# Ledger of designs, part 2: designed miniproteins, single chains, continued (5)

Each design is a single chain, and the fold is of that chain. pLDDT is the mean over its residues in the fold that is shown.

## One batch from the design tools (miniprotein)

Design m16037
Fold by ESMFold2-Fast:
Structure m16037 (fold): chain A 68 residues (1-68)
Amino acid sequence: SMEEARKKVEELVEKAVKEMEGKSPDEQRRILLRTAGEIQDLADKEGLSFEQKGELLQQGVARLREAL
């Protein structure tokens, strides 16, 4: 469900933000890109629509960028 997917994305983003702490900009960018891929894979696994997948990806990436 979208609700369960949002909770899992929140967990992925929280873990990624913690991993980014104290890292170089290049390493932070790699963590962001990896996490974006994980969000996409999660949306596909949860059977979400193209629109729902896009929404989760945009929200997750925006939050990761704020941590940079």
Scores: mean pLDDT 85

Design m16038
Fold by ESMFold2-Fast:
Structure m16038 (fold): chain A 65 residues (1-65)
Amino acid sequence: SMMSSNLSKILELMASHPGYLSVKQISQLLQLPVEHTLHYLKSLEKAKFIEQSPVDKRLFRRASK
């Protein structure tokens, strides 16, 4: 699948979730490989759409604005 499609799915999932999600949880929910999921999450973090937990690098949530 194309990068844009998977990025949109991740953002929608995080928008509907009230807290942190792990890379493994996102991978399981969206049926994506863990390594691809991590790559998408790092791209979204760099773009400031999501933020990584300061206490656990495996946890991400939507960025507060």
Scores: mean pLDDT 81

Design m16039
Fold by ESMFold2-Fast:
Structure m16039 (fold): chain A 79 residues (1-79)
Amino acid sequence: NARKEAEAAAEAALGTYERSFKAPPHLQPSLEVAARLHLTVAQILDPELARETAKRMAELAEKHGDTELAEFYRRVAEK
């Protein structure tokens, strides 16, 4: 169902994003793009879940010192 698919997309977005911080530098941009694509799928299927997921991604970005990316995901969470 759409809710279960949205949950899978949200988990993929967060998990891929977390993995990007541990990846070699040359793979980090591709993993970041993949994480954003998963988040976009979650936004289409369940906007509320996607906002909560974006908030968690912003927290991860801050934890890893990426202030610009943290601001980006916070902005997504507020929509």
Scores: mean pLDDT 82

Design m16040
Fold by ESMFold2-Fast:
Structure m16040 (fold): chain A 86 residues (1-86)
Amino acid sequence: MSERRGRIFREMAIRVAERVRAGEEVSAQELADELLAAREEAGITLSEEERAALLAWLEEHKEELLEKLVEEVEKLRELEELLRKL
């Protein structure tokens, strides 16, 4: 269960990070939709209140979250390239 959830969220994070790295604008609504889709796929249900709170939080923290996602995905990518050379 936890491993499957981690994979779903990781795949979502990679997709979002790739879009940001390509210079694409990711809106708070698009990020909320991606996160909600990943949560539903992972079997996590959110109330309407929780969905609204998530969107509000993302509108305030989107820039920081996207920067952190790109940074973490880039570190994983660098590690994969390093391991490929070994």
Scores: mean pLDDT 73

Design m16041
Fold by ESMFold2-Fast:
Parts: C-alpha cells; sequence; structure tokens
Structure m16041 (fold): chain A 95 residues (1-95)
C-alpha cells in the first residue's frame, strides 16, 4: 500500500509539473506532507503546523519526497487506503 501511495504522489507531482510548472508540483507535495503529518499527529496545534509549513518552504522536491516517505511509514493502513483513493481522483482530474 505505502509503495503504491508514494508512486501515485510522484505521478501526480510529475503531471502538475508538466501542466503548471515546478512550483505547482512543490505546492502539491507540501500539501500532501502537511496532510499526512496531521494524520500521524492529530493533536498538532495550528502554531505547530505553521512552523512546519515554514520548514517545508525551504525543502527541495527531493527532500519533500523523503519527508513524505517517512510520514507514510507511520500511517495506519486505513488512512493509506483513503489517501490512495483521493490521489487517484486528483490524477484523473489532471489527465
Amino acid sequence: MKEKVLELIKEVAKLLEEKEGEEAAKEFLKTVLAKVYRLNHPNATNEEMQELHKKYEKLSKEELFKEIEKELEKLKEEDLEKLLEELEKVKEELK
């Protein structure tokens, strides 16, 4: 499951980069990373999330992918399945 989710994130990021440019792909990756972080840390405060966003702004695409992979390792199977469904819908909308 995790490997399929990570691969789909890479596919969506590539499609966004081709259609809207590198910054759109980076915004997508930052959004995914924030979402999976919140799923792993449901008690995270808004202030904590704002500090996390500032950190993500400084990361390259490659560093964002590595952070996403680390957070996906911690996700429950049910959350991975829901994320997979959401990403598949985004991919279809970008075709």
Scores: mean pLDDT 82

Design m16042
Fold by ESMFold2-Fast:
Structure m16042 (fold): chain A 79 residues (1-79)
Amino acid sequence: SDKELKEKLIELLEEELKRETNPEVRAALHGVLEAVKKAKTGKEAKEIAIKELERALQSTTDPEARARLEEILKKIKEL
């Protein structure tokens, strides 16, 4: 359901943020989480999360940070 999708997105982002030590990745995840929380629907939340993470990837040059953002993006796309 739409509600379950939004809840799963928030849970995923919060769990990734809890274990993340890279400041650049943490900043990106905080931004995505805030945007997701403000979304009206789970579908909108997922679309926003994908867009924000893809935008973060375009500006990220550090290979470790890129790998982490790509991993998280893949998990979100699979929801």
Scores: mean pLDDT 86

Design m16043
Fold by ESMFold2-Fast:
Structure m16043 (fold): chain A 80 residues (1-80)
Amino acid sequence: MDDKINELKEALQSGDENKATEILQSLSDDEVEAITKKLLEDPNTNEVLLEKIAIKIGRQDIINLLIDNGVEELKSIILA
């Protein structure tokens, strides 16, 4: 799990959408919740890219966590 978190953080920080997408798609439901919460605790996380990928791959669990954490762009999409 920690290796996947670090690899995902690096992919998001570098803007590697393809690598970040592959990592997120490889996660179980339990791993997604734990990893997403850890990413949202890191101020260096690219939350906009994480949001874009979550919407693209249909990960509603990530989308819900981003809303709960106050990502404004995502709130605008869902409330519309």
Scores: mean pLDDT 73

Design m16044
Fold by ESMFold2-Fast:
Structure m16044 (fold): chain A 91 residues (1-91)
Amino acid sequence: MEEILKEREELFKIIEKVNDAVRRAAEFAEEAGKGEEVREIIRKLGEALANKDWKKAAEETRRLGEVAKELGADEIAEELYEAAEELEKYA
């Protein structure tokens, strides 16, 4: 019981970190004229999170990190890559 609750709490914190990095990446991409591409990735990520498909969620989070890095948002990209690694532990 306690272990399951702790694991869910840790996962929730990771999801919060993902949501924060996603918001920042979306804002940066809109300014760079890449809002459409990022919106599609965010849609797929949201679907994966809703379905508790942590493997897919990690893949889409990493893909968003690649786009952020391509746009020069290196700090946001690093946060997304870290969040993807943490999500992958639950896959």
Scores: mean pLDDT 81

Design m16045
Fold by ESMFold2-Fast:
Structure m16045 (fold): chain A 76 residues (1-76)
Amino acid sequence: MLPKMSGEQLRALGLAAGLLRERGVPTPKIIAAARTVVEELEKRPLSGVEVARLLAREAGADEGTIREIEERVRAA
């Protein structure tokens, strides 16, 4: 389903997607952003924090929300 994703990357993606959903980002927009993350992972390795950051940015989150997501991924 998600090739080349580590448990850390999957956990980060799930946490970021959950927070974006709680902040009112529509599910289809989060799914589109997740596809972009998977495409980027096909080209280069990303850390869990980088996966979460890219998902939030592609979903159109503001810088404050992106920072909150990064901090929560680091704490997990």
Scores: mean pLDDT 79

Design m16046
Fold by ESMFold2-Fast:
Structure m16046 (fold): chain A 55 residues (1-55)
Amino acid sequence: HMEEELEKKKAEIAKKYFDEIQRNRNDPKKVAEITAKLNAEIVGDESRLERAKKA
C-alpha cells in the first residue's frame, strides 16, 4: 500500500524536476540546485517509508 504510493510519488517528483531541469538546462547553477532539491525530497520520502515499515 504505502510502497505503491511512494513509487508513484517518486515518479511524479522525478518527472516534475526533470521538466524543470530541461527548462533550465542552459543554467548549470539552476540545474544543480534543482537536482539537490530532487535528491533531498526523495531521501525524505524514503526515510518516512523506512520509519513506517519499522513501526
Scores: mean pLDDT 71

Design m16047
Fold by ESMFold2-Fast:
Structure m16047 (fold): chain A 117 residues (1-117)
Amino acid sequence: MKLVRVRGTAEEIARRAYEQTKKAVEKMLEALDRGDYDAAIEHAQLATVNAVSAAKAAGDPELRERAIRAGQRMVTAAANGDKEAAKAHGDELVRISEEAYERAKGDTREVEALLAE
């Protein structure tokens, strides 16, 4: 996954960010299963970037703060090799990004974001 700067409607960016958050969380869990903690930390950080970008596209500062907190907890769990905690915080991060996408539906406002793809 690489960080890319993208521009589009708030709905399009939030949808892409939600999809990439799910993908990054899955890759983090796969890395933990292999004992590759460096890769797990990287994927956890990229999932956090995507979820934060979804919340920013939705224009919701509370969702953005929730994404930052869930992401930090997920990165810490991944660094400790705690797959159960990493999964729990990852599932919360995915839910936050989904809430952001639902809020951004129909929003045609142009936004710029960083996505990990």
Scores: mean pLDDT 90

Design m16048
Fold by ESMFold2-Fast:
Structure m16048 (fold): chain A 61 residues (1-61)
Amino acid sequence: SAEHVAADIKELLDQAAKTLDAATFERLVALLVETMRRMGMPQAVIDDVRAHAAARLAAIR
């Protein structure tokens, strides 16, 4: 389901936030959002992933 894929993406973003700088993390998020849109994922699911990514970005050094 789209929700299951979103959960996997959130876990990927959690791991990425531990290793990537803010600029690289932002580029990764932009790529993932575009990919989700292209795959036809519901907007609410994309917005949920974006909100999760924004919270992780705020915590990056």
Scores: mean pLDDT 85

Design m16049
Fold by ESMFold2-Fast:
Structure m16049 (fold): chain A 83 residues (1-83)
Amino acid sequence: SSALSNQRQVLDQQVKELTAHIQELQEETAELRKKSEELKNKDPEKAKVYEMTAEAQGKLAEELQKRRDDLSKQKEALDSQIN
């Protein structure tokens, strides 16, 4: 049905958007950890802020990864109904 096809497209788009967001957060987390490492002897207070931000972004990435996985399973279920 067109309704199931539309739901599948919405889920596919959400999975793609979450995958892109997770990748961005992971790349930013790596940069923040690098900046923290570079500043640990020069500016330890600023280094700590970067480390804390990296940790928070890492946790967010894990939550988004779980959401992506849940949506991927829903998409697979719809694919089995359409095909």
Scores: mean pLDDT 87

Design m16050
Fold by ESMFold2-Fast:
Structure m16050 (fold): chain A 63 residues (1-63)
Amino acid sequence: SLADLLRRIVEVLKADPDKEYTLEEIAEAIGVSLKTVEDLLKQLNLTSLNVFRDFDPDAPVAR
């Protein structure tokens, strides 16, 4: 699911917070195709997945 994919991406970004990830590096790290992460970017209308570094998919959204 989309939520499971986002959780995986967040885990990767939090594991190395000093690193800016490319789409290819994120795809390789979570074990999916580059197309999968590109489709996710389009679905969320984003240009970078690094915006999720501070996102907690299990935390209640405050604002």
Scores: mean pLDDT 71

Design m16051
Fold by ESMFold2-Fast:
Structure m16051 (fold): chain A 85 residues (1-85)
Amino acid sequence: MEELLSQLEEAIKNKDFETAIKLGKELIRKARENPSKETAEVLERAADLFEKAIPSAPKEYQPNLRALADAFRAIAKAIREGKKP
């Protein structure tokens, strides 16, 4: 999970939003397969990264970045509440 987060941070840094979105979707899939406190923390960090990137992202990517940030928050909350994400 930390390796995916690092790759996602680099993609955003390089303004490679297509790769960032792809990595974000993979992060969600892995979080659903193995929900844990550590997974919830990674999703919360991913949400922060995407939220910070939205104002500087091309218009075409903004809806996807927002949707993924919202999904990261929702899944992390479900995991912390002991619910299946």
Scores: mean pLDDT 85

Design m16052
Fold by ESMFold2-Fast:
Structure m16052 (fold): chain A 75 residues (1-75)
Amino acid sequence: SLAFENLSSSISEYEELQTYDEEFLNTTVRTLLRKEQKQTLEETLRMSRQRNHKVKWDDPLRSNEETEDTSLSVF
């Protein structure tokens, strides 16, 4: 019983800390993503202008997935 009461108190504190950290993390990640996206877009535009065409950059999150191509030709 005593151990359960102590555990319950610890869980409540953990939940409150988690909420606070999650909000801070979300803001930080969003800021980092904004910087990364802006940098990538600027670089893409610069390269595109030089080649006079839209360039495909080596982005790990490319919109063109391998399965996307095959999905269009499924029998």
Scores: mean pLDDT 55

Design m16053
Fold by ESMFold2-Fast:
Structure m16053 (fold): chain A 111 residues (1-111)
Amino acid sequence: MAARTEELVALLADGSPEALEAVIEELMEILENGSLSELKEILDALREAAARDPATLASLGRLGEMLAESLGKKYESTGDAEADVEEILKLLIEKDIERGVKLLEEAVRKV
C-alpha cells in the first residue's frame, strides 16, 4: 500500500532514534513476510527522498549505522543515497539470515 511507503519516508525524514528503529523493524517485517518487490519499491522511495533532502540523507546514514551496530559491524555513510541504500539492503538481508539461522539452532536444540 502507498500509505506504508509514505509513512516510512516520513519516519526517515524525522530521523529520531525511535523513528529510525521503527523503519528498521518495518523493513525487516517486509523482508520476512512481504515480497522482495515491495521491499525494493520502499527502498527506492527512501533513496529518492534522501537524494532530494540532505537532512533525510543524513538520517539514511544513521539508519545504516544502527543496522550495522545490531550486527556487530561498522558502517560509514558515503553521502550517496544510491550507495547507502544498496549497503542498507545488504545489511537487512544479512540480519534476516542471522535471525533465521538462530531460530533454526534454537529449534534443533528443543527437538
Scores: mean pLDDT 77

Design m16054
Fold by ESMFold2-Fast:
Structure m16054 (fold): chain A 62 residues (1-62)
Amino acid sequence: MIDEISELAKKLGVDETNKILAESVEEIRKNNPTATYDEVEEELKKLFYEKLKEKLEKKEKE
């Protein structure tokens, strides 16, 4: 999963990747305000991957 996230991040570029990461972190924190990073790491990685994939698909569709 980490390698796949890295590949998608390279295709989208730094600015888009940072925006999606910030959105993913904010969503996870809103749902889990008292959880540690370790407790939500898997969920965060899944959400981040899904958002990166969706953004790339939308960019390629234009």
Scores: mean pLDDT 75

Design m16055
Fold by ESMFold2-Fast:
Structure m16055 (fold): chain A 119 residues (1-119)
Amino acid sequence: SEEKRELVLEGTLRLLEKLLEYAKEQPEEIRELIELVVEAARYYLLAQLDEERRAEYLAKAEELGKEAVRKEEELRKGPKELQEQLEEAKKKIEEIIEEIAEEVKKKAEELEKKKEELE
């Protein structure tokens, strides 16, 4: 099912793009956190696609992931307004993830139905 794998990859890339667009509209501290998470996810994806550079990409993903965790902890200890902005951003990010997941699921179901009609 190479076509189904391609749909998941396309959906993941679309998710990362949507998250970066959302980040641009956020306060600097929230934007930096989202950008770190997206970059970590990008390196994690590259590690799955490139076996020769897997260790290098996983190390980069881990480094960026740890920095993202540290920044989130700092934001949680910050002013109440920033804490509320972080929680709102987390909720919106979850909604974006769910929207893309539903889109990928629908496309996968359409692909499966078309395959059954051809077999």
Scores: mean pLDDT 82

Design m16056
Fold by ESMFold2-Fast:
Structure m16056 (fold): chain A 105 residues (1-105)
Amino acid sequence: SMTSLEEAKKKLEETIFEEIKKAIEEAAKAGNPLMKEFLKNYTEKELNALAGIIYEAAAKELEARGADQETIDAYRELSKKYLSKSTKEDIEKAKKIYEELKKLA
């Protein structure tokens, strides 16, 4: 069970940035001006902030669905890890991008 959780965490870390990029690219292609601007000018720190926000959102959704505490904690630890690699300004910018992505589903 522990090995399976560690493998799942590694896959989440390996795929998150490609999933973020795809979501932003799709929103930009759909004509969203904020996403077009972000796609042209994003930084690694802003991507790390966005990954951290997404992991926390995923943890909250998992908690609402009654997922096991070990899985919820794993997502929250990933959130903390990636948010720690960013400044408050990067996090605030990433929050605006995330809220816009949520509106687009």
Scores: mean pLDDT 84

Design m16057
Fold by ESMFold2-Fast:
Structure m16057 (fold): chain A 94 residues (1-94)
Amino acid sequence: MSPKEKALEIFFEALEEVDRRASENNNIELGMAAGIGQIHASVLSRSDDSTDDILDQILNVLRKLLRLARENNDKESAEIVEKAIKQIEEIRAN
């Protein structure tokens, strides 16, 4: 599996988990952000951009989602996003 494919899988998984939690907690703002993130992930999966550019774009989306989770006091969603950021930064560093 390529670094791009690994990062996209981590990204999709994190977005799905946040969206599920947002739905369970009636958090419309987080749910919409996760949904938009999933659309962005689908675009990136078909992009011919460099792996580094795709990883940077994923990290930018996740960092915005992390801020929203923290602003909404959703500690569990924040932890999911922080874990995804760490895993993708490890892929980028290698």
Scores: mean pLDDT 87

Design m16058
Fold by ESMFold2-Fast:
Structure m16058 (fold): chain A 74 residues (1-74)
Amino acid sequence: MRERAEAGDAEAQVKLALEYIAKERYEEAERWARKALEVAGEENKDALGALAQALYGLGKYEKGDEYLKRARKL
């Protein structure tokens, strides 16, 4: 999984972000979720959802709500 994520696989990057969220490593989760959005585009629902969850874990609720709202409209 990590090797594919580092090679630019957006699906692997989302899965890695969710794994970091489960481990409460929210800074790493944010980085991988942002990379997934950059690769897959701003309209990728899974990447937007992972980014929102990472931002909530970091206490960035306003930014998290923004990305979650965007994901819900897709």
Scores: mean pLDDT 80

Design m16059
Fold by ESMFold2-Fast:
Structure m16059 (fold): chain A 59 residues (1-59)
Amino acid sequence: MSEQKEQQLQSLLDAGVTEESAKKIIDIIEEAKKAGRSSLSDEQTQEIIKIANEGVEKV
């Protein structure tokens, strides 16, 4: 139940996303699952991409 969150967090960190941005991405995914959606909406997908890009380009 919580193990999948830790695996997703680790994958994001390995991809070069900051810990803060990775947590935000996981929160969006968890909210989508709680809402009973099997796939992310187009808006949620764009939000995740934006967070990931902004988190990487800080340096």
Scores: mean pLDDT 69

Design m16060
Fold by ESMFold2-Fast:
Structure m16060 (fold): chain A 111 residues (1-111)
Amino acid sequence: ATGKAADGSTITVAVTDVYLESEDELKITLTVRNDSSKPLTVKVEVYDEKTGKKLGEFEAVVPGNSTYTLEFTLKAKLKEGDKIKIKVTVTDENGNQVLSFETEFIVKKKP
């Protein structure tokens, strides 16, 4: 997904990996490219698609003019084949939304 910062710079976010690290741990990896000069806050919310239950939430600050790989693990009782919804919201220093998207993943075992 791509968005524009207030200065016209491009912000790119991709969810690159989603898999079970262990029996009760889901690992999610995102790549964030911030071509703006200002830091951005990336908020990731994870939901069970069938129940709508929120499984976890993570927030990270990505510095200006940088590319960051964000990795996080959440505790969730999931099995291979379950579906999750990942909502990503990127905000600037003033709390203005720069980018928001939702994507669905089928839970896989670690390669």
Scores: mean pLDDT 77

Design m16061
Fold by ESMFold2-Fast:
Structure m16061 (fold): chain A 73 residues (1-73)
Amino acid sequence: MQSKIDQIKAYGGFIDPSMIPSISNNQATQMIYMAQYWNINRDKPKREQSRMMYDMWNQSISTQRQIVARMQQ
């Protein structure tokens, strides 16, 4: 768990310390993919970023993994 929290922080994500004990492994994994996706798209216009992040959040964890992997190629 701690290593996943460290990865979220490394990609520029934030976690409220009070939430750490309640975050599941799956939630932490999803938050890592969201932080990676945001970091890849941080140079995009804010309106486009908001739409892309919303769409990404609604994907399954496996789909999020595939999207991030493709964008890092």
Scores: mean pLDDT 68

Design m16062
Fold by ESMFold2-Fast:
Structure m16062 (fold): chain A 69 residues (1-69)
Amino acid sequence: MSPEEREAEGRAAVEAARELVREAEKASGRKFVLLVTAAKILAATAANLGLEEEAEEVLREIEELEKEK
Protein backbone atom coordinates (compact mmCIF):
# COMPACT_ATOMS: atom_id res chain seq x y z
CA MET A 1 0.00 0.00 0.00
CA SER A 2 1.43 3.38 -1.00
CA PRO A 3 1.63 6.23 1.56
CA GLU A 4 -1.00 8.13 -0.42
CA GLU A 5 -3.34 5.12 -0.48
CA ARG A 6 -2.79 4.58 3.26
CA GLU A 7 -3.70 8.20 4.05
CA ALA A 8 -6.80 8.05 1.82
CA GLU A 9 -8.03 4.84 3.49
CA GLY A 10 -7.32 6.33 6.92
CA ARG A 11 -9.37 9.42 6.12
CA ALA A 12 -12.22 7.25 4.81
CA ALA A 13 -12.14 5.26 8.07
CA VAL A 14 -12.29 8.49 10.13
CA GLU A 15 -15.26 9.75 8.10
CA ALA A 16 -17.08 6.41 8.46
CA ALA A 17 -16.41 6.38 12.21
CA ARG A 18 -17.80 9.92 12.58
CA GLU A 19 -20.95 8.95 10.67
CA LEU A 20 -21.45 5.98 13.01
CA VAL A 21 -20.97 8.26 16.05
CA ARG A 22 -23.71 10.57 14.71
CA GLU A 23 -26.03 7.57 14.27
CA ALA A 24 -25.14 6.31 17.76
CA GLU A 25 -26.26 9.67 19.26
CA LYS A 26 -29.80 8.85 18.03
CA ALA A 27 -29.66 5.16 19.00
CA SER A 28 -30.13 3.16 22.20
CA GLY A 29 -29.72 -0.39 23.45
CA ARG A 30 -28.13 -2.97 21.16
CA LYS A 31 -28.05 -0.63 18.14
CA PHE A 32 -26.05 1.92 20.18
CA VAL A 33 -23.55 -0.76 21.27
CA LEU A 34 -23.12 -2.05 17.70
CA LEU A 35 -22.62 1.44 16.22
CA VAL A 36 -20.13 2.44 18.94
CA THR A 37 -18.21 -0.83 18.53
CA ALA A 38 -18.00 -0.36 14.74
CA ALA A 39 -16.87 3.26 15.20
CA LYS A 40 -14.11 2.14 17.61
CA ILE A 41 -12.88 -0.44 15.08
CA LEU A 42 -12.78 2.19 12.31
CA ALA A 43 -10.97 4.66 14.60
CA ALA A 44 -8.36 1.98 15.44
CA THR A 45 -7.96 1.28 11.70
CA ALA A 46 -7.41 5.01 11.02
CA ALA A 47 -4.80 5.20 13.81
CA ASN A 48 -2.94 2.20 12.32
CA LEU A 49 -2.98 3.98 8.95
CA GLY A 50 -1.29 7.06 10.47
CA LEU A 51 -4.27 9.26 11.41
CA GLU A 52 -3.70 8.94 15.16
CA GLU A 53 -4.82 12.47 16.06
CA GLU A 54 -8.13 12.22 14.17
CA ALA A 55 -8.68 8.71 15.56
CA GLU A 56 -8.10 10.00 19.11
CA GLU A 57 -10.70 12.74 18.54
CA VAL A 58 -13.28 10.15 17.43
CA LEU A 59 -12.51 7.90 20.41
CA ARG A 60 -12.93 10.88 22.76
CA GLU A 61 -16.35 11.63 21.19
CA ILE A 62 -17.34 7.98 21.70
CA GLU A 63 -16.23 8.05 25.36
CA GLU A 64 -18.30 11.18 26.05
CA LEU A 65 -21.32 9.64 24.33
CA GLU A 66 -20.98 6.42 26.37
CA LYS A 67 -21.02 8.49 29.60
CA GLU A 68 -24.50 9.79 28.66
CA LYS A 69 -26.00 6.40 27.79
Scores: mean pLDDT 82

Design m16063
Fold by ESMFold2-Fast:
Structure m16063 (fold): chain A 99 residues (1-99)
Amino acid sequence: MDIDLFEEDLREALERGDLRTAASIAIGLARMYLDQGDYEKAVEYAELAARLAEEAGGYLLWQAEAYDLRSAGYTGLGDDEKAAEYLKKAKELRNQARS
């Protein structure tokens, strides 16, 4: 998958205020950076995705997915405590989405 194209698509979505599309693209970028072993970028895009999903109208399941990706990024960085913290937050958001 071409990261450069997704970064450009993200910029364009943000410029037009399409927060839902921007959140979805940021989730995709976090996954791609995890796949490449760039854990710092994976955490950055996962943080962005969670914020954009919240701003777009909540999207609790997208926020949960972003926290899962952030947890995976912290595992790659060797920060097991933060990884466990964000994994717990993701589970709590999924429970809220069911209610």
Scores: mean pLDDT 86

Design m16064
Fold by ESMFold2-Fast:
Structure m16064 (fold): chain A 62 residues (1-62)
Amino acid sequence: EREERIREALDGLAQAVAELIKAYIDYKTAKTEEERKNFEKEYQAASDRVAQLAAELDRLLS
Protein backbone atom coordinates (compact mmCIF):
# COMPACT_ATOMS: atom_id res chain seq x y z
CA GLU A 1 0.00 0.00 0.00
CA ARG A 2 1.17 3.56 -0.74
CA GLU A 3 0.69 4.67 2.88
CA GLU A 4 2.82 1.76 4.13
CA ARG A 5 5.56 2.62 1.62
CA ILE A 6 5.50 6.26 2.74
CA ARG A 7 5.73 5.17 6.39
CA GLU A 8 8.65 2.83 5.64
CA ALA A 9 10.43 5.58 3.66
CA LEU A 10 9.94 8.03 6.54
CA ASP A 11 11.26 5.52 9.08
CA GLY A 12 14.25 4.77 6.84
CA LEU A 13 15.00 8.46 6.38
CA ALA A 14 14.75 9.09 10.14
CA GLN A 15 17.25 6.27 10.77
CA ALA A 16 19.58 7.58 8.04
CA VAL A 17 19.48 11.10 9.54
CA ALA A 18 20.35 9.66 12.97
CA GLU A 19 23.31 7.81 11.40
CA LEU A 20 24.39 11.03 9.66
CA ILE A 21 24.37 12.92 12.98
CA LYS A 22 26.39 10.13 14.63
CA ALA A 23 28.91 10.12 11.75
CA TYR A 24 29.24 13.91 11.96
CA ILE A 25 29.94 13.79 15.72
CA ASP A 26 32.45 10.94 15.23
CA TYR A 27 34.19 12.92 12.47
CA LYS A 28 34.36 16.15 14.54
CA THR A 29 35.56 14.37 17.71
CA ALA A 30 38.13 12.03 16.06
CA LYS A 31 41.42 12.00 18.03
CA THR A 32 43.77 10.64 15.34
CA GLU A 33 44.34 11.31 11.64
CA GLU A 34 43.49 7.68 10.82
CA GLU A 35 40.19 7.82 12.75
CA ARG A 36 39.36 11.18 11.14
CA LYS A 37 39.89 9.79 7.62
CA ASN A 38 37.72 6.75 8.38
CA PHE A 39 34.94 8.86 9.93
CA GLU A 40 35.15 11.30 7.00
CA LYS A 41 34.34 8.42 4.63
CA GLU A 42 31.49 7.25 6.90
CA TYR A 43 30.12 10.80 7.05
CA GLN A 44 30.17 11.09 3.24
CA ALA A 45 28.46 7.70 2.87
CA ALA A 46 25.79 8.67 5.44
CA SER A 47 25.21 12.00 3.65
CA ASP A 48 24.74 10.21 0.31
CA ARG A 49 22.32 7.73 1.93
CA VAL A 50 20.15 10.53 3.35
CA ALA A 51 20.01 12.22 -0.08
CA GLN A 52 18.99 8.93 -1.74
CA LEU A 53 16.22 8.21 0.80
CA ALA A 54 14.95 11.81 0.66
CA ALA A 55 14.66 11.51 -3.13
CA GLU A 56 12.73 8.23 -2.73
CA LEU A 57 10.32 9.83 -0.26
CA ASP A 58 9.85 12.78 -2.65
CA ARG A 59 8.90 10.35 -5.45
CA LEU A 60 6.38 8.57 -3.18
CA LEU A 61 4.78 11.91 -2.25
CA SER A 62 4.48 13.00 -5.90
Scores: mean pLDDT 82

Design m16065
Fold by ESMFold2-Fast:
Structure m16065 (fold): chain A 76 residues (1-76)
Amino acid sequence: MEKALELAKSKSLEELLEMIKKEPSATLITAAMIKALEEGDYETFLELLDLMEKLGIKLSREQIDAILEAFEKAIK
């Protein structure tokens, strides 16, 4: 969890998407989802959801909770 939050803060959305394209992981997808929500990029967020389903990547409860917190902040 800490690694995903650190990546979301330290990397641009473009850098995170390039990393996912090369080596997809739950941590990178979580970081990119949080970053996309913080930037109001809902199209990229939806693309990441589709990618997660396509690759069969399972997020932990902590990762899901972090994404939900980012979403709540984005809509308020």
Scores: mean pLDDT 81

Design m16066
Fold by ESMFold2-Fast:
Structure m16066 (fold): chain A 72 residues (1-72)
Amino acid sequence: TNEAEEKIKQAEEYVKLAQENLSDKERAGKYAYLGLKHAVEAVRLGEGNQAIRAIGLALDSIGLMFEAGYKK
């Protein structure tokens, strides 16, 4: 759906921001968390290929959160 594509694009932008800000772990972790939130919504809203792409973004976001040492 168009809504799923919008959420995928938002997740991609947050993943990119997290990657670009890894020198600031608190900021990178926050961006990665936002990427995960949008990716999870994209998985819920998306079908077929959109859901697969969104799952990939969720995994990327989780990896970046671990790299940044993100805490609740």
Scores: mean pLDDT 82

Design m16067
Fold by ESMFold2-Fast:
Structure m16067 (fold): chain A 105 residues (1-105)
Amino acid sequence: SSLSQQGRQLRLQGLQLYSQGRYDDAARLFDQAAQLFIQSGDYRGAAVSLGLLGSSLLRLGRYDDAIRRFQQGTDLASQAGDDLLRRGLDAGRQDALDRLRRVQS
């Protein structure tokens, strides 16, 4: 769909910003991409974009936000039937939890 195409374009732009260390700008684009993929029913595309959003939030030290976004991604990966993607997103969620615990100690 045109929404999925727009989602892919925003995800690509987000990846370019992420590679430049522009994590806040990248996070915004990944969030927009995830929303477009959800609207188009592309749950795999949404889950990937949410994983990239979670990773961007980790770079920003926004651990609580990262946990929520990785969890949203695991739920969508499960709906897409993508067990490998689900496990990768759950690993990201666990990394965010571990980082949050270290900051709170």
Scores: mean pLDDT 92

Design m16068
Fold by ESMFold2-Fast:
Structure m16068 (fold): chain A 88 residues (1-88)
Amino acid sequence: MEEIIKEIEEVFEKARSLAKEMAEYGHSTSSSDLSVEEIEELTLKHLEELEKKVIEEVRKSDKEKAEELLKKVKETFEESKKLLEEAK
């Protein structure tokens, strides 16, 4: 579980950072060829995969911690989508 939590936190940080950068500057510093629409699609896909992993973790071990992570996933998903939409 600890490894999954760490991976989730890392993807959250990357997704949020990328969405904020796109909204603020209209470009990616790490990828030259991806459009805002492509970045949005990839970010949303990654967040959906994270939500799925968190749901599976809820079933297996720690209900309280998994519920907290699921809430964080949803909040990051909504924030990233909003920031990417503003960048268009």
Scores: mean pLDDT 61

Design m16069
Fold by ESMFold2-Fast:
Structure m16069 (fold): chain A 66 residues (1-66)
Amino acid sequence: SADRALDLAGFLVRHLGEVVSTEEIVERFGLGEDFERVLAQARTLLESLGYRVEEVPGEGVRLVAP
């Protein structure tokens, strides 16, 4: 949902520059099969603010400042 995407976006902003594991994100936000969809929504929101969301293969996700 949009609410989970907003929560994920805020979480990534609090961990700016740090790799957050896919497992931690899935468990923290209860995403399961929704992970890719919610991440895509959070990415769209963060990109509109000038951030970049990078996927780190085998590890997780990192947010890069504008």
Scores: mean pLDDT 83

Design m16070
Fold by ESMFold2-Fast:
Structure m16070 (fold): chain A 72 residues (1-72)
Amino acid sequence: MLSKQEQDELIQRLSGYAAQKSEEAGLSREQQRQVAISGVNLADRLINEEKLSKEEALKRVKEFIDKEVEKL
């Protein structure tokens, strides 16, 4: 299992990625926030329920963020 520090670092990286991708797509601040929240929730599920590695979870959540941004 990931330590709290590793989970916090993962959340920060994913929030930054979601913000960057959403901003590049011209999404509103509220849409950017929703993408970030959805990504963080998926990361929590993948790590704590599916027991994926930090790098695998990061990859899958980035792919999820890319798809969610494309839908908006």
Scores: mean pLDDT 78

Design m16071
Fold by ESMFold2-Fast:
Structure m16071 (fold): chain A 92 residues (1-92)
Amino acid sequence: SSMDEQAAKEAEEGGRRAVEAMRAAKSRRGATTIALSAAHEFEHLAEKYKEYEKALEAVVRSLREIAREAGRKDAATARRVEAVAEKIEKSM
């Protein structure tokens, strides 16, 4: 549906912005705070978009991109973000 496609684009853009903000962060703590904040926001988006398959797929994909970027600075944060992605994927 057009709403599902629009929601998917919004999730993809949110993910891109989070990764860009993490890359611009001057400290490991700053980058990990952005990653965890983004993961929390995407959990809320997943609940909002639970009927929207493409949006949920975009949320999971965005979280995995955030986890990869987080992993370059802190493996524990990457695992926490990846766990959020896995939880959402299993609920689909």
Scores: mean pLDDT 87

